Designed miniproteins, single chains. Designs and how they scored, part 110

Each design is a single chain, and the fold is of that chain. pLDDT is the mean over its residues in the fold that is shown.

## One batch from the design tools (miniprotein)

Design m3823
Fold by ESMFold2-Fast:
Structure m3823 (fold): chain A 108 residues (1-108)
Amino acid sequence: SMLEEIAALARQIGEIAAEIARRAIENGDEETAELAVEVGILTGQILEGIASGTLTPEEARKLAEEIREKAREILRRAEENGDEETVRLARQLLELVEQLLEKIEKWE
């Protein structure tokens, strides 16, 4: 189902964000850690909204667009810092967010 696909993408996004946060904490990059934690919170809101049956396509799109903005900032910071592994993770994060947005649009 479309909601199962959205939930699976949200979980994958959350897992990558958690790895970015872990690396950022280890490296003392508090700003990147905060951005990654916020991505995790937003994916949690998508998953909770699906579980409760309260998530609307408009709300899902807004949450996904906020995730995309934070993911873009993580990528920018990683590129500026020469952190090749975080660049790789942030690019993967953005690819999943674009897939999430496409699934949300197709849902409504």
Scores: mean pLDDT 91

Design m3824
Fold by ESMFold2-Fast:
Structure m3824 (fold): chain A 66 residues (1-66)
Amino acid sequence: SDVVNALSEAIKADQVDEAVKLSALLSDEQIAEFINEAAKLGKEKVAIALYLSSRKDLSIVPVKPP
């Protein structure tokens, strides 16, 4: 589908925010496939972001104060 293709492109382009946004439109099964694909492509930031987004775990904004 178009969403599947758009997410694949976002992963290849290392577009973390876009990949997370598109993942909200996919099933857990599809998200798992894309996490594996991102990891295989060495796109670790995207893979981690997709994993965390799919889990809906409590995540605080990771800002390190000075």
Scores: mean pLDDT 74

Design m3825
Fold by ESMFold2-Fast:
Structure m3825 (fold): chain A 81 residues (1-81)
Amino acid sequence: RDPRKETALGMLEITLDVLKAMGASDEELGQEHAAIGRIAAELGEKDLALEHYRKAVELYKKAGNQKGVERVEKEIEEVEE
C-alpha cells in the first residue's frame, strides 16, 4: 500500500520536473500536479495534496479547462474531510 504509493509520488514529482524543463503546456502541468495531489491525498499527506491541487487549478484556469478546475476543486473538498 504505502511503499507503492510513495514510489508513484516520487516518480510523478520527477515527471513534473522533466515536464517543466521541456516547456510542457499549462494543461499537461495541471494534469501532473493533479496526479501528484491524488497520490499525496491517498498517502495522508494533506498539505502536499492541497498544494499540488491548488497548482493544478491555477494551470487548468490558464489552459481554459473548466472541467479540470471543477474536478480538482471537488478533490480538494474530499481531502478537507
Scores: mean pLDDT 83

Design m3826
Fold by ESMFold2-Fast:
Structure m3826 (fold): chain A 80 residues (1-80)
Amino acid sequence: MLKEYAEKATAEVVEYAKKVGEQIKKSNLDEQTRLYQEATKWLEETMKELVEKGVSGQDASKAMGAGLRIVQEAAAEAAK
């Protein structure tokens, strides 16, 4: 149950991060900064929620890390 919940949450985090990443690439510099900050806050809150629901810190960190990587890569690409 918890493992399935963590896997589903990771997939949702990745999809959210991809959507935000595409918005970052299409946005001006001010909006890129705002979207990046909002995505980072959402990822931190999601990680805390996963831990509160009994997901291991390692699995919760993997989910957050996957989403954060996607957002960081999108921001780096937009900065080129």
Scores: mean pLDDT 78

Design m3827
Fold by ESMFold2-Fast:
Structure m3827 (fold): chain A 86 residues (1-86)
Amino acid sequence: SLIEELEEVKKEVEKVKDPGDSKVMVELTSKAVSALSKNKASQEVIELVARAGMEALALSQTDPEKAKELFLEGLEEAKRLVEEEE
């Protein structure tokens, strides 16, 4: 399910040892956005996750721990919104 795919991405984010690695953060953001698009999630939810990923990427160079938390919060909010649509 979409919720399970988002939870998988969330767990992958939690396991990231170097949140300053822009390639890993971009790949995880792309994976989450792809899962949302494939499962016909609303454009608002897709944009929410994309923005959270971009903001996390921007913060990753100055505060990698906060960047990781910000992205995890975005994924959790997306899960809640998806559950409300089901």
Scores: mean pLDDT 79

Design m3828
Fold by ESMFold2-Fast:
Structure m3828 (fold): chain A 94 residues (1-94)
Amino acid sequence: MEARELIERIVKLVKEKYGEEEAEIARKVFEHYLELAKETGKEELFIEFLKLVEKLLENPNMPEEELKKLEELSEELLKVFEPIQQKRLEEAEK
């Protein structure tokens, strides 16, 4: 499944539940993380994360097992993205 298609479905769900401003913020955030995932070879992991986010937005009573997996995937992605963002920030200062 293509990550961009998942982002568009998530953005639509966010717009329906929270409004247009929140949907635009979500789009920008997920597109930014998609670029990082592609650069780090973590696109497949990010796609799995997006699938769980879509499920959570469609059903807020998501099973505890799936919520735990979402939290674990979020933590793994953040650990990969933070060092790269920090390196880019350091390079931007020079």
Scores: mean pLDDT 77

Design m3829
Fold by ESMFold2-Fast:
Structure m3829 (fold): chain A 64 residues (1-64)
Amino acid sequence: EVEKEIEKLKEEKAKIQQRISDLAFEYNRARVAGDEERVAQLRAEMLTLQEEYDKLNKKIEELK
């Protein structure tokens, strides 16, 4: 009944996790290079994606 909706939300979470992973890799490179501006930008973007991930988790819990 709600299973298809939960699967779709899980796919969205997986995409966000992949993006966060990619940004974390870029963050490490920027940090090693001393690019403080890029480090700050990447940190902000990762935080925004974490918030989106948390919202998806809440939706999944509400559908259970």
Scores: mean pLDDT 83

Design m3830
Fold by ESMFold2-Fast:
Structure m3830 (fold): chain A 64 residues (1-64)
Amino acid sequence: MVKEYGEELLERARRLAREDPRMEGGLLSVESFVSLAYNSSSSETYLGMASQFLTTTTEAVRKS
């Protein structure tokens, strides 16, 4: 479950980075949070952070 959701977040971030170079930094951050989730007992917290960061960064880039 954790790995499946993390992979979905990574695929979404990779797609966005492919479409907009400004998202490359966002992809790196999402990768870091997902990695922390895979190696932590607080997996849900880090996956939540990755999801929230991806959403916030996408909105910021779109509005810029």
Scores: mean pLDDT 73

Design m3831
Fold by ESMFold2-Fast:
Structure m3831 (fold): chain A 98 residues (1-98)
Amino acid sequence: MDELVEKAIEAAKKSKDPLEKRRLITALGVYLLRQGASEEEVRKAIEKISKAVGLPDQAEEIYEAARRLVRAADTSPQAKALVDKEIKELEEKIKEVS
């Protein structure tokens, strides 16, 4: 988990758009929740990356958004497709900083 969080921080730092930073952090939160990480572990990861990219006050809102997206994806094929796309975009940006 720590190596993935470090790479996500580097990917988010390359963006100058606060909205893109929030989308990348949200996608990381969704990814970690789907991997079976605990709520506490996901909250700590989101807090760490949000602080590192200059968005510390956004951490709780980002966590709540990630949790809602995971729930929506379980009940809606359309929401699942959108979440899968966001995770793929996160994975590609992480590869660019590897």
Scores: mean pLDDT 82

Design m3832
Fold by ESMFold2-Fast:
Parts: C-alpha cells; sequence; structure tokens
Structure m3832 (fold): chain A 92 residues (1-92)
C-alpha cells in the first residue's frame, strides 16, 4: 500500500508539471499570434494531459479547441491534427 501510494503521487506530480508547462506554452503561443496549427497541437497535448489526470470535461474542452484551430489552418498537417483530436474526443 505505501509503495503504491508513493508511485501514484509521483505520477500525479509529473502530470501536474506537464499541465503547468503546457498551459504556459499555449498562453505564449496565443499572446504571440502563433499559427493555428501550432496552437491546435498545443491543445492536443493539454487535452491528453487532462485525460491522464482523469479530468475528462477539461480534456474534451481542449480537444474541441484543437479541432477549432485545426479547421482554421491551411497547413498540410492540419487534416492529421484534426483527425487526431477528433479520435481523442471520441474516446472520452
Amino acid sequence: MPTVISFLKEKLGNLKGAEAHSTRTIQYMEQNNSSPITISRGYVTLGRIYKELGNYDKAKSYFQKSIDYAKQSTHPDAPKVLKEAEELLKEI
């Protein structure tokens, strides 16, 4: 029991660190008018982090934002990112 609890706390700490970093990265991207494809990829990452944290409402919200930004992009990779975000959204 104590060893399992310690492992879970470490994993949660790592996910919280990833959440903080990804949130700051997206804020920077939006502040600096980064391309829609770059912002879309950022939201996929943030959605995956919230899914791992068990916060499916936030994960769903961020995957939806990724879809919205991917639809605005003329980048050749936009269809790939759009499909990835749509598939992830269907899993929650």
Scores: mean pLDDT 80

Design m3833
Fold by ESMFold2-Fast:
Structure m3833 (fold): chain A 60 residues (1-60)
Amino acid sequence: SLTDEEKSLLKEILEKNFDVSVTEENLPLIISQLKNASIEQLKFFFTDEEANKILEILSK
């Protein structure tokens, strides 16, 4: 499971790049979608730094 710090970082990255409200209720669904995305797909929506942070968090 993710730490509160990792959840906060994911929320910030997602809300910065998308006009979405990330809640504790929808975050698990968003995480599932991100885990199924390739690094190339992540880089279309996020900066390389943000995509690498997402990948690192979700790989644990």
Scores: mean pLDDT 78

Design m3834
Fold by ESMFold2-Fast:
Structure m3834 (fold): chain A 74 residues (1-74)
Amino acid sequence: SLLERLKEAYERLKAGDTSAFPELASLVSVLARIAGDIDLANEARQLEIKAVRGELTDEDIEKLKEIAEYVLKM
């Protein structure tokens, strides 16, 4: 289940495992798109691109946590 994978990646990121960031961003983007929230999907995709470029800030990590928590409440 995509939702179960998202929960696992979210818990890892909350525990300080930043290696979970790209997987979480990708899963959020897919689930947001399926739910019809294109703006949220694009925001998660931009965070994934920043991760690939090595440009992540602490603010980006907190932002993805907030987005993932929102998606989990849907």
Scores: mean pLDDT 86

Design m3835
Fold by ESMFold2-Fast:
Structure m3835 (fold): chain A 66 residues (1-66)
Amino acid sequence: MTPEELVELARRVIEEGVALDPEHAETIRGTGDLAIQMAEQGGNPGVVASIISSTRSFAQQRAAEK
């Protein structure tokens, strides 16, 4: 996966996560932004993908608790 693909995925996960759990929007944006920064800096694709996946999972878990 290219850095551009990871950035695009992170942006989509932020948008989806904020829509799913607007109460924790700041946390979701913060972790998503970290993933974007790591991808742009040439970070390990697997690590970046893991952060994106964790951000999505966090939003889903928060929504399920309501």
Scores: mean pLDDT 78

Design m3836
Fold by ESMFold2-Fast:
Formats: sequence, C-alpha cells, structure tokens
Structure m3836 (fold): chain A 98 residues (1-98)
Amino acid sequence: SVDKAIEKLIDELLEKLEQAKKVPQSVIDEAYKTVTEMYQKLNKQDELEGARIAYELITKKASVEEQRKVLEEIKDNIDKLNGMREFLERVLNLAKRG
C-alpha cells in the first residue's frame, strides 16, 4: 500500500541522512547543486523543497529526533520525499566514486 511504502521511505531517508552527514561537505555541495539546478529547470518545486530540507538537515547536523519530526511533517507530500531521496542517493553515490 502507499502508506506502507511511505513508512519504508521515511526509514530509508533517516538512514541515508545519517550516512550523508559523514560525507565531505564538498561532495554534499556538488550533489545539492546538481539536484537543485535539475529541479529548477523542470519546475519541480516540491522535489526542490525536499532536496533543500535534506541539505539543511545535513549541514546543521540535525539530531535524529529533529530529522524524524521534519519527515513526519512532510510525509503526505511524496514529491518532497522523492526530491530528498534523489539528493541523498546522489550524495552517497558521489562518495562511493571518491
């Protein structure tokens, strides 16, 4: 079901946020630039906001409790969750290439 898929996505995003906090800032910034430029060109405002939220949570070193609260607040907007996921996947994929 959609609800079960969203719950699994939230858990996946929490794990990826913790992993992304360990990545060098230069790699995080490169992924953020690529994803935000892509979403701006496509006029995908919700996905863009999702990427921005993830970038802020990583940069300010948000606690797991704060991250969960933010994800619960946006859980009804799948496009924001997808934008966050795409950004985090790019961060982790770039980190593997270095």
Scores: mean pLDDT 86

Design m3837
Fold by ESMFold2-Fast:
Structure m3837 (fold): chain A 110 residues (1-110)
Amino acid sequence: IADRLNSSDPSVRQQAINELNRLRAEGRLDAVLEASRKATESPDPSVRLYALLQLIRTGDPAAAREATRALLSDPDPIVREVGHLAVASLISSTEDPAVAAALRQAMAES
């Protein structure tokens, strides 16, 4: 999955996204977390952004906090800017107060 997310072929990337969405729907959060963690090491800023947002969306407060800190300190300024907007949106849309608290804490520490 992580290797396919880093593909130059948009159809291969879309297949990887569809597979991650299916794994999440099946409750395979362990597989989603593992693939997303590997994708955060990508040299492609768009792949890192996507992977970090997936880690936040898994609903694990510890993973969400760590991913948010990594996102806001990413070397690419576009990843940091888009990340700020995405995290703010996720804080507003999440129904889990523990996830919301973790995201707010990570933003305050960044």
Scores: mean pLDDT 73

Design m3838
Fold by ESMFold2-Fast:
Structure m3838 (fold): chain A 100 residues (1-100)
Amino acid sequence: GKVEELLKEAEEQLKLAKEALEQGDIDSAFSHLKRALELITRAALEAETEEQLKKIEKLLDEADKLFSKLAPYLTKEQQLEIDILLGMARIAISVTKLVL
């Protein structure tokens, strides 16, 4: 379904972000992490089941861990942008939990 497609795309973006970071391509790692977080937020808002939400929470945790590794290489502006996107994803999950 729609949520599963968003999650698959988010997982692919996180994989690309990790690969870019391992290669020292910080700008690509940042761009892929940003895209993954946007997809995670969309998936959270579209989630219809607790099982979908648990998968979304797992991907968000993976994104947060990747950000912790990437953050020392980012500008303060880039760090703030990812912090905002992580916050938006957390809010989306919390809102969806209230209606499930």
Scores: mean pLDDT 91

Design m3839
Fold by ESMFold2-Fast:
Structure m3839 (fold): chain A 95 residues (1-95)
Amino acid sequence: SKRDKVDEIYNQVLDVLLDVGDRARARGDEELLDQVGELHGKFIHDRILHRGDSPSVQAKIVSDRALELSDFLRDVDPESSKRLEELSKQAEEIS
């Protein structure tokens, strides 16, 4: 279903953020770790706030947030940035 697809994309965005955070922790990049932690918290908060909305509305929120995260990571982690752009596009196709 569209809802299951949105949930899958949401979890994939979370996995990217957790991976970036783990790599920041491993290299002692406390600034990036703190920034990723804040963005991760906001992403979860958006999910909770909008969990009662239609799959299309939830997909639009995931798409917009994934794109913002992609832009943030563009120079820091280009591979994660590209993955987030792909996830944003997949979510937009559902919205």
Scores: mean pLDDT 85

Design m3840
Fold by ESMFold2-Fast:
Structure m3840 (fold): chain A 67 residues (1-67)
Amino acid sequence: GIEETQAEISKLAREAAAKTKNEEAIKAIEDAAVRSVIDLEQGRISGEEAIKAAREGIRRAKEEFGE
């Protein structure tokens, strides 16, 4: 359900943030996770799409900051 998807997105963001020392990268990772959760809660995307969007957002954040 939504709760399990939110937990997975939070876990992905937490694990990614724990591996970086760049505050801007951490903020970008957290922002990507928050956007995915908001879209899920608004019914704009499915749970699978929300996880995919979170993974993609985290990946882009890492690339922008050389992580």
Scores: mean pLDDT 82

Design m3841
Fold by ESMFold2-Fast:
Structure m3841 (fold): chain A 73 residues (1-73)
Amino acid sequence: SKEEVKKRAKEVKKKVKEVLPNLSPKDQVIALMHVISLDADVILLERGAISVEEAEQRIERFEKWLEEIVKRQ
């Protein structure tokens, strides 16, 4: 549902805020750019421009990227 996607997006943004101080300056910028992209995806979902499934896939890709970046630290 749209509500679940929005909740998941908020949880991912919370995780970014928690890890952000421990990232390199370059990775901080990339993480913030991903947050902007995620906010855009939520707007596209609310406007019916993308499906719930597409929004979920985009969030999953961001989650996987964040997991990998944290392992790299």
Scores: mean pLDDT 83

Design m3842
Fold by ESMFold2-Fast:
Structure m3842 (fold): chain A 55 residues (1-55)
Amino acid sequence: AHLPTLEEFQKLLLEASTMSEEEAIELIEAWGKENNWPDHVTETLKELVRSLHAR
């Protein structure tokens, strides 16, 4: 499993912030699967996106 780089993290968060919560979660799951991220990294990013949409 490969961790995302800081650049990839920033790009993903920026893209996710312009989407609906559901679309952002789907994007994160797709990126996690394609890049073989550890499950806990994918889950942490999904929770971060949920927090941003709940503000």
Scores: mean pLDDT 75

Design m3843
Fold by ESMFold2-Fast:
Structure m3843 (fold): chain A 73 residues (1-73)
Amino acid sequence: MREELEEIAREAQERIREIGARLGADPALVERMEREIEEAAEEALRLGVKPEEFRRAMEAAVEMFERKVEAEA
């Protein structure tokens, strides 16, 4: 369980970094998003969220981040 959530969070953080670098996002915003994903993983573990549900949440978060960065540019 924990290892699965950590893997999903790591994948999401990697996507955030790639998107941020590609779109020229503020490094502070990228760092904040990475921290939010790490915190979300700990919360998901505490609440017993299933890996599949957490993966969907992370995919949505990454998509929203990309959309927000593009809109605020």
Scores: mean pLDDT 82

Design m3844
Fold by ESMFold2-Fast:
Structure m3844 (fold): chain A 86 residues (1-86)
Amino acid sequence: MLTEEERERLRELAAEAFKVPLEKVEVRDAPGGHAEVLVNGVLRARVPLRDVRDGSLTVEKLRELARERLEREIEEGVELLKAGVE
């Protein structure tokens, strides 16, 4: 579980990474030693708690994690759309 200070730091990084106000960013604990970052209630990234705690998480790294997640979700959605259904 993140401390309150670690949670606030992650929220600040997310606000900068996604160019949104802090009030639009939510951080919640996730299983497997991760935290989930939501923007306007939409899950944008799952971040390893280790990276938050050791200070290795940067704005750029958070953007890359969010991009990788979005690309994976788009690919999964495209696969569903490509499937012929009747």
Scores: mean pLDDT 75

Design m3845
Fold by ESMFold2-Fast:
Structure m3845 (fold): chain A 83 residues (1-83)
Amino acid sequence: SLLSSLHADLELTDEQEEALAPLVEALLKRVQPLAQQQLQQNLVGEGTRQILAEPFAEMARAAAALGLDELAELLRRAAEIAK
């Protein structure tokens, strides 16, 4: 679903969509333990945004390395907003 939305919105090639699949999976794997920690602490919303800043910044660097400059800029802005 998320990859299909990104493919439609960013006009991704098949190669770019395939490259994004492991990045999306890596983000979900990094967020999963943080989400469990938030549930245990009864913290939702603002704290979750701050925790996502570093993963978004790492994803932005990965996207830039793949030549996805527009996606890298979007993720970089998301990381800045999450701070």
Scores: mean pLDDT 62

Design m3846
Fold by ESMFold2-Fast:
Structure m3846 (fold): chain A 98 residues (1-98)
Amino acid sequence: IPAVEDLEAETARLEKELIEAYRNGDEERALELGRRLIAIVDQLLEETTDPEEIEFLEEIRAELERAIENRDIRGILEAAIRLSTFLGVRRLREIVLG
């Protein structure tokens, strides 16, 4: 994932797949998708210099790790939604600020 737009698109795709896994009770698929989300968060942390955004991303990473450890599909989905919301807000800010 080389670009921020690619990370946003991949996060949205993973969120949709997580919703399906959650609805179907597919725990193993949800865990796999959660690990992919951690990889996205790690890439965002490498690119992010804003301390407040770093703190938020570290919180999401910790929530994902905890949910995966506890096999909490709902927790993984909630963390994915928060990440998608963050990326959407970041994009909106870029549009408004130029």
Scores: mean pLDDT 81

Design m3847
Fold by ESMFold2-Fast:
Structure m3847 (fold): chain A 105 residues (1-105)
Amino acid sequence: SASQRELMAEELRVNIGVLEDLKKTADEEAQKLIDELIEKLREALEMVENNAPVEEILKKLQEAIEILDKLGEYFNKHGSMMERLEMIAIGSSVYLVEKIAKKQL
């Protein structure tokens, strides 16, 4: 539905903003993973806004989740407590968007 797509788009925009802020204090390796994640989330957002098929959105979200998992593992080994907590919040939000998309099938 339009309302579900609006919710998905809003969650993606919020998480892109949080990641851009996180990038400002992250080390070089984390910045690379954050940039890759932002790119995938921006692509997913564009797909949502352009009414792309749900199957394509889900595939793009899965690509974002793979990068999210790598970034989370990196912060678990090398990150601050705040970076680890922010990753839990971002992960929960991205998984929520995936769940909302799956309900559209």
Scores: mean pLDDT 89

Design m3848
Fold by ESMFold2-Fast:
Structure m3848 (fold): chain A 76 residues (1-76)
Amino acid sequence: DPLVEELGRAARKLPEENAEILEPFLVALAADMPRDYILALAERAAAQLDAPESVKAALTSPDLRVVLEAVRAMAE
């Protein structure tokens, strides 16, 4: 999916620590893993990220564009 590729590129622009935190979640999204599994990884990543609650909540969105926007916001 082009959006998954864009998510990977956006994650590479993050500080390495944040990119590593998000990697399992992004890999699971790319592999179209079950929703419960993706949500568990999103919650795990959110617990480790220093980010606003709105950005953390966006990681659990079923809309990949919302997830991409959150990752891009963190890259700034």
Scores: mean pLDDT 78

Design m3849
Fold by ESMFold2-Fast:
Structure m3849 (fold): chain A 59 residues (1-59)
Amino acid sequence: KVKEILLASGVEEEKAEAAADALETRRAQGVALDEETIKEIMLESGVEEEKAEKAAKAL
């Protein structure tokens, strides 16, 4: 699950939940989720850049 990968990458639980929800919403809307797009969505959700990059590579 996306949230579990975010938590494993060191993302704070509240931010991981928000980022996972945002990613699922964008995916449901038909947005292509490449690594760069995933990282951008996580940054918009308040995830630290280093953790967002690590999580995007894991997804």
Scores: mean pLDDT 78

Design m3850
Fold by ESMFold2-Fast:
Structure m3850 (fold): chain A 89 residues (1-89)
Amino acid sequence: LTPEQRALLREALARIRALVREAGLEDNPALQAAIARLEAAIESGDPLAITAALVELGRAVYAVESPRKDELLERLSEIAQEVGRALQA
């Protein structure tokens, strides 16, 4: 990964953590595990692992019973699209 791609990925992870906290889901074990997996994938620098971790995070959010679930999914989808474009497969 380029320095610019690494900076974008770290910023994306920070945004995801902030969104989960704002939604009041920071203590959800499945979301904690999914975020930890995404962090590990970013540290590995493997674009496929990063994409897989983002998909898993989306599934974890979808499984949560929360009035903010749809808003959180939309925001996470936006971040995933930004990451996908930056990594260019």
Scores: mean pLDDT 80

Design m3851
Fold by ESMFold2-Fast:
Structure m3851 (fold): chain A 68 residues (1-68)
Amino acid sequence: SDAQFEDLRAIFVRYVREETADLKEISEEQKEALVQAIRGLASEVVSEEQADEIAAAVRDVLDEIRAA
């Protein structure tokens, strides 16, 4: 459901934000690897379109970190 999608997106965004809080910089290769890993996990539970939206939200969080 849309509510489950919104909850899952919020959970992944919070998880990534917490796990990357101590990172000073991140490479494009590292960003891509993490985004794809999370997209893969999300696609097991939600639609492809919703998995893409979760991946985009995670990428936005990672884009707040300085490029390596």
Scores: mean pLDDT 81

Design m3852
Fold by ESMFold2-Fast:
Structure m3852 (fold): chain A 80 residues (1-80)
Amino acid sequence: MKLTIVDENGNVYEFDVLESTTIGDIKRLIGMVFGIDPSKLTVFVNGKEVSDDTTLGELGLTGELLAKIKGNTVEITQVS
């Protein structure tokens, strides 16, 4: 499935992810792309903080996903 990442400057990046992809995997991906320490990132889904060991499938996230980055905060939503 497709994950679209939008940073605070409006730059857009697209990645292929799986339902088995963990929140920790996404933190590492963002850390690599944006030069952010992944241990400093906090990820929210539907306004709730999620643990690194949780998979996208366990969160009910399928289809197209949108991740918005603001500082060290990432909000993930399903767009379809």
Scores: mean pLDDT 84

Design m3853
Fold by ESMFold2-Fast:
Structure m3853 (fold): chain A 94 residues (1-94)
Amino acid sequence: MKLEEVVRKLAELLVEKAPSDEYFRVMLRKAGLTDEEVERALAHKDDVEEISRILLEAVKKNPVLALEGMAEIARELGDTELYEEFQKLLEEVK
């Protein structure tokens, strides 16, 4: 999958399955988001496109950190296929 597609699927998964705002914050911090970016994402927690955009900005800023964090989020949420797609993207940037 393309980076944008993989990141959008993660955003969909987070919006669907995050049990609390605190869990959402913890997961976004794993993706390398700043506290300001985390609060912006929470303000738009039902907006998959906006969350995807924020996550893509994190990848541009720190590709390895962001993709490693996003892979961990996918694994914790039980999406093995999405975890494998993030691992493939990591191999391309490492």
Scores: mean pLDDT 82

Design m3854
Fold by ESMFold2-Fast:
Structure m3854 (fold): chain A 107 residues (1-107)
Amino acid sequence: SVEEILENIKKAEEYEKQGKPVLAHNYLLEAFKLAADYTGAKEAYNHMVAAGSILYAKKNNDKDTLLFALTGLLRGLDIIMEKETDEEVRSAFEKYRKKLEEEINKL
């Protein structure tokens, strides 16, 4: 549901503020999976397979894995957003999408 998606986004923001990036990232990925399920955008899952590796790749300066994971997550998010009609969810995901584009452009 939209409420579950937004709850996971709020938990991600709370853990980020607490300095817990692994928990924050896990809740954010759960929000994306819930949104893919809610919108019927199941194809997004095929692109997000490496999203769990983003933090590990950053810590280890593994630019190839990081580029693969970030571009996959961006593509998956684009597929979800093509079908998402809730304005609050779209606003939150668009902000994250821009962060992903900025991260990719720095690689």
Scores: mean pLDDT 84

Design m3855
Fold by ESMFold2-Fast:
Structure m3855 (fold): chain A 74 residues (1-74)
Amino acid sequence: DIAARNAELAERAAEAIAAGDKEKLRELLLEQAYWLAKTAVQQGADPEALKEAFKKLPDKELSEAGVKGVEEAE
């Protein structure tokens, strides 16, 4: 369930914000990029166009997380 996963990630992000845990927030951001990319492909987004969009991001780790999500959406 995509909605349940997004709710879980949002709850964990809120907890990390309350704790001031920047490392945990970064980890959750990368996890969210992966799952959003994977979900988009599974819902009919063009995998090549989405990979190119993520590759244009200046944040290398965020770019790599998104590309991995696209690639694993088989």
Scores: mean pLDDT 78

Design m3856
Fold by ESMFold2-Fast:
Structure m3856 (fold): chain A 93 residues (1-93)
Amino acid sequence: ALTEREALNRAIAIILQCIGDLIELELLEKKNKLPSLEELEEREARLEELEKEAREIAARFPELKELCDRALELIRENKEKLERLKKKLEELK
């Protein structure tokens, strides 16, 4: 089972990954080098796993709730960005 310290490190890692992924997608969009539909779907599946992990951490460690809420907001922003990019990819056919 996760210790509180391990849970804290995981919540921070989720936040940093989501920030990095958002920046990467913005840079790729500006360069007109969008990932494939398959890659966008793989990123969505990964975000679902991260969302589940963040919710489980918040449930077990109430002291980390605010940090996990920030992680969940960033996951939501990533999901929204992926949906926008999927639509843009269809328009580029």
Scores: mean pLDDT 86

Design m3857
Fold by ESMFold2-Fast:
Structure m3857 (fold): chain A 73 residues (1-73)
Amino acid sequence: GEELKKKYEEAVKEAEREARRIGEELKEKYGFDSFEVKRVDDTTFEVVAVKGDKKIVKKIENPIAEALLEEMK
């Protein structure tokens, strides 16, 4: 129902928020030059961070959003 959809949307939003927090920490604590947050799946985000010639990619998954998506099917 509508309640499950709202919970799913909030869980996805929380995953994106955590991805941005990780990107900011990489810049502030580890001296990365920049980062991007990309949505790669319904419940998965990637943080791509760059420092000079180095690039790292970190996947951020939200198991709560995944479980809610399954319940809506």
Scores: mean pLDDT 78

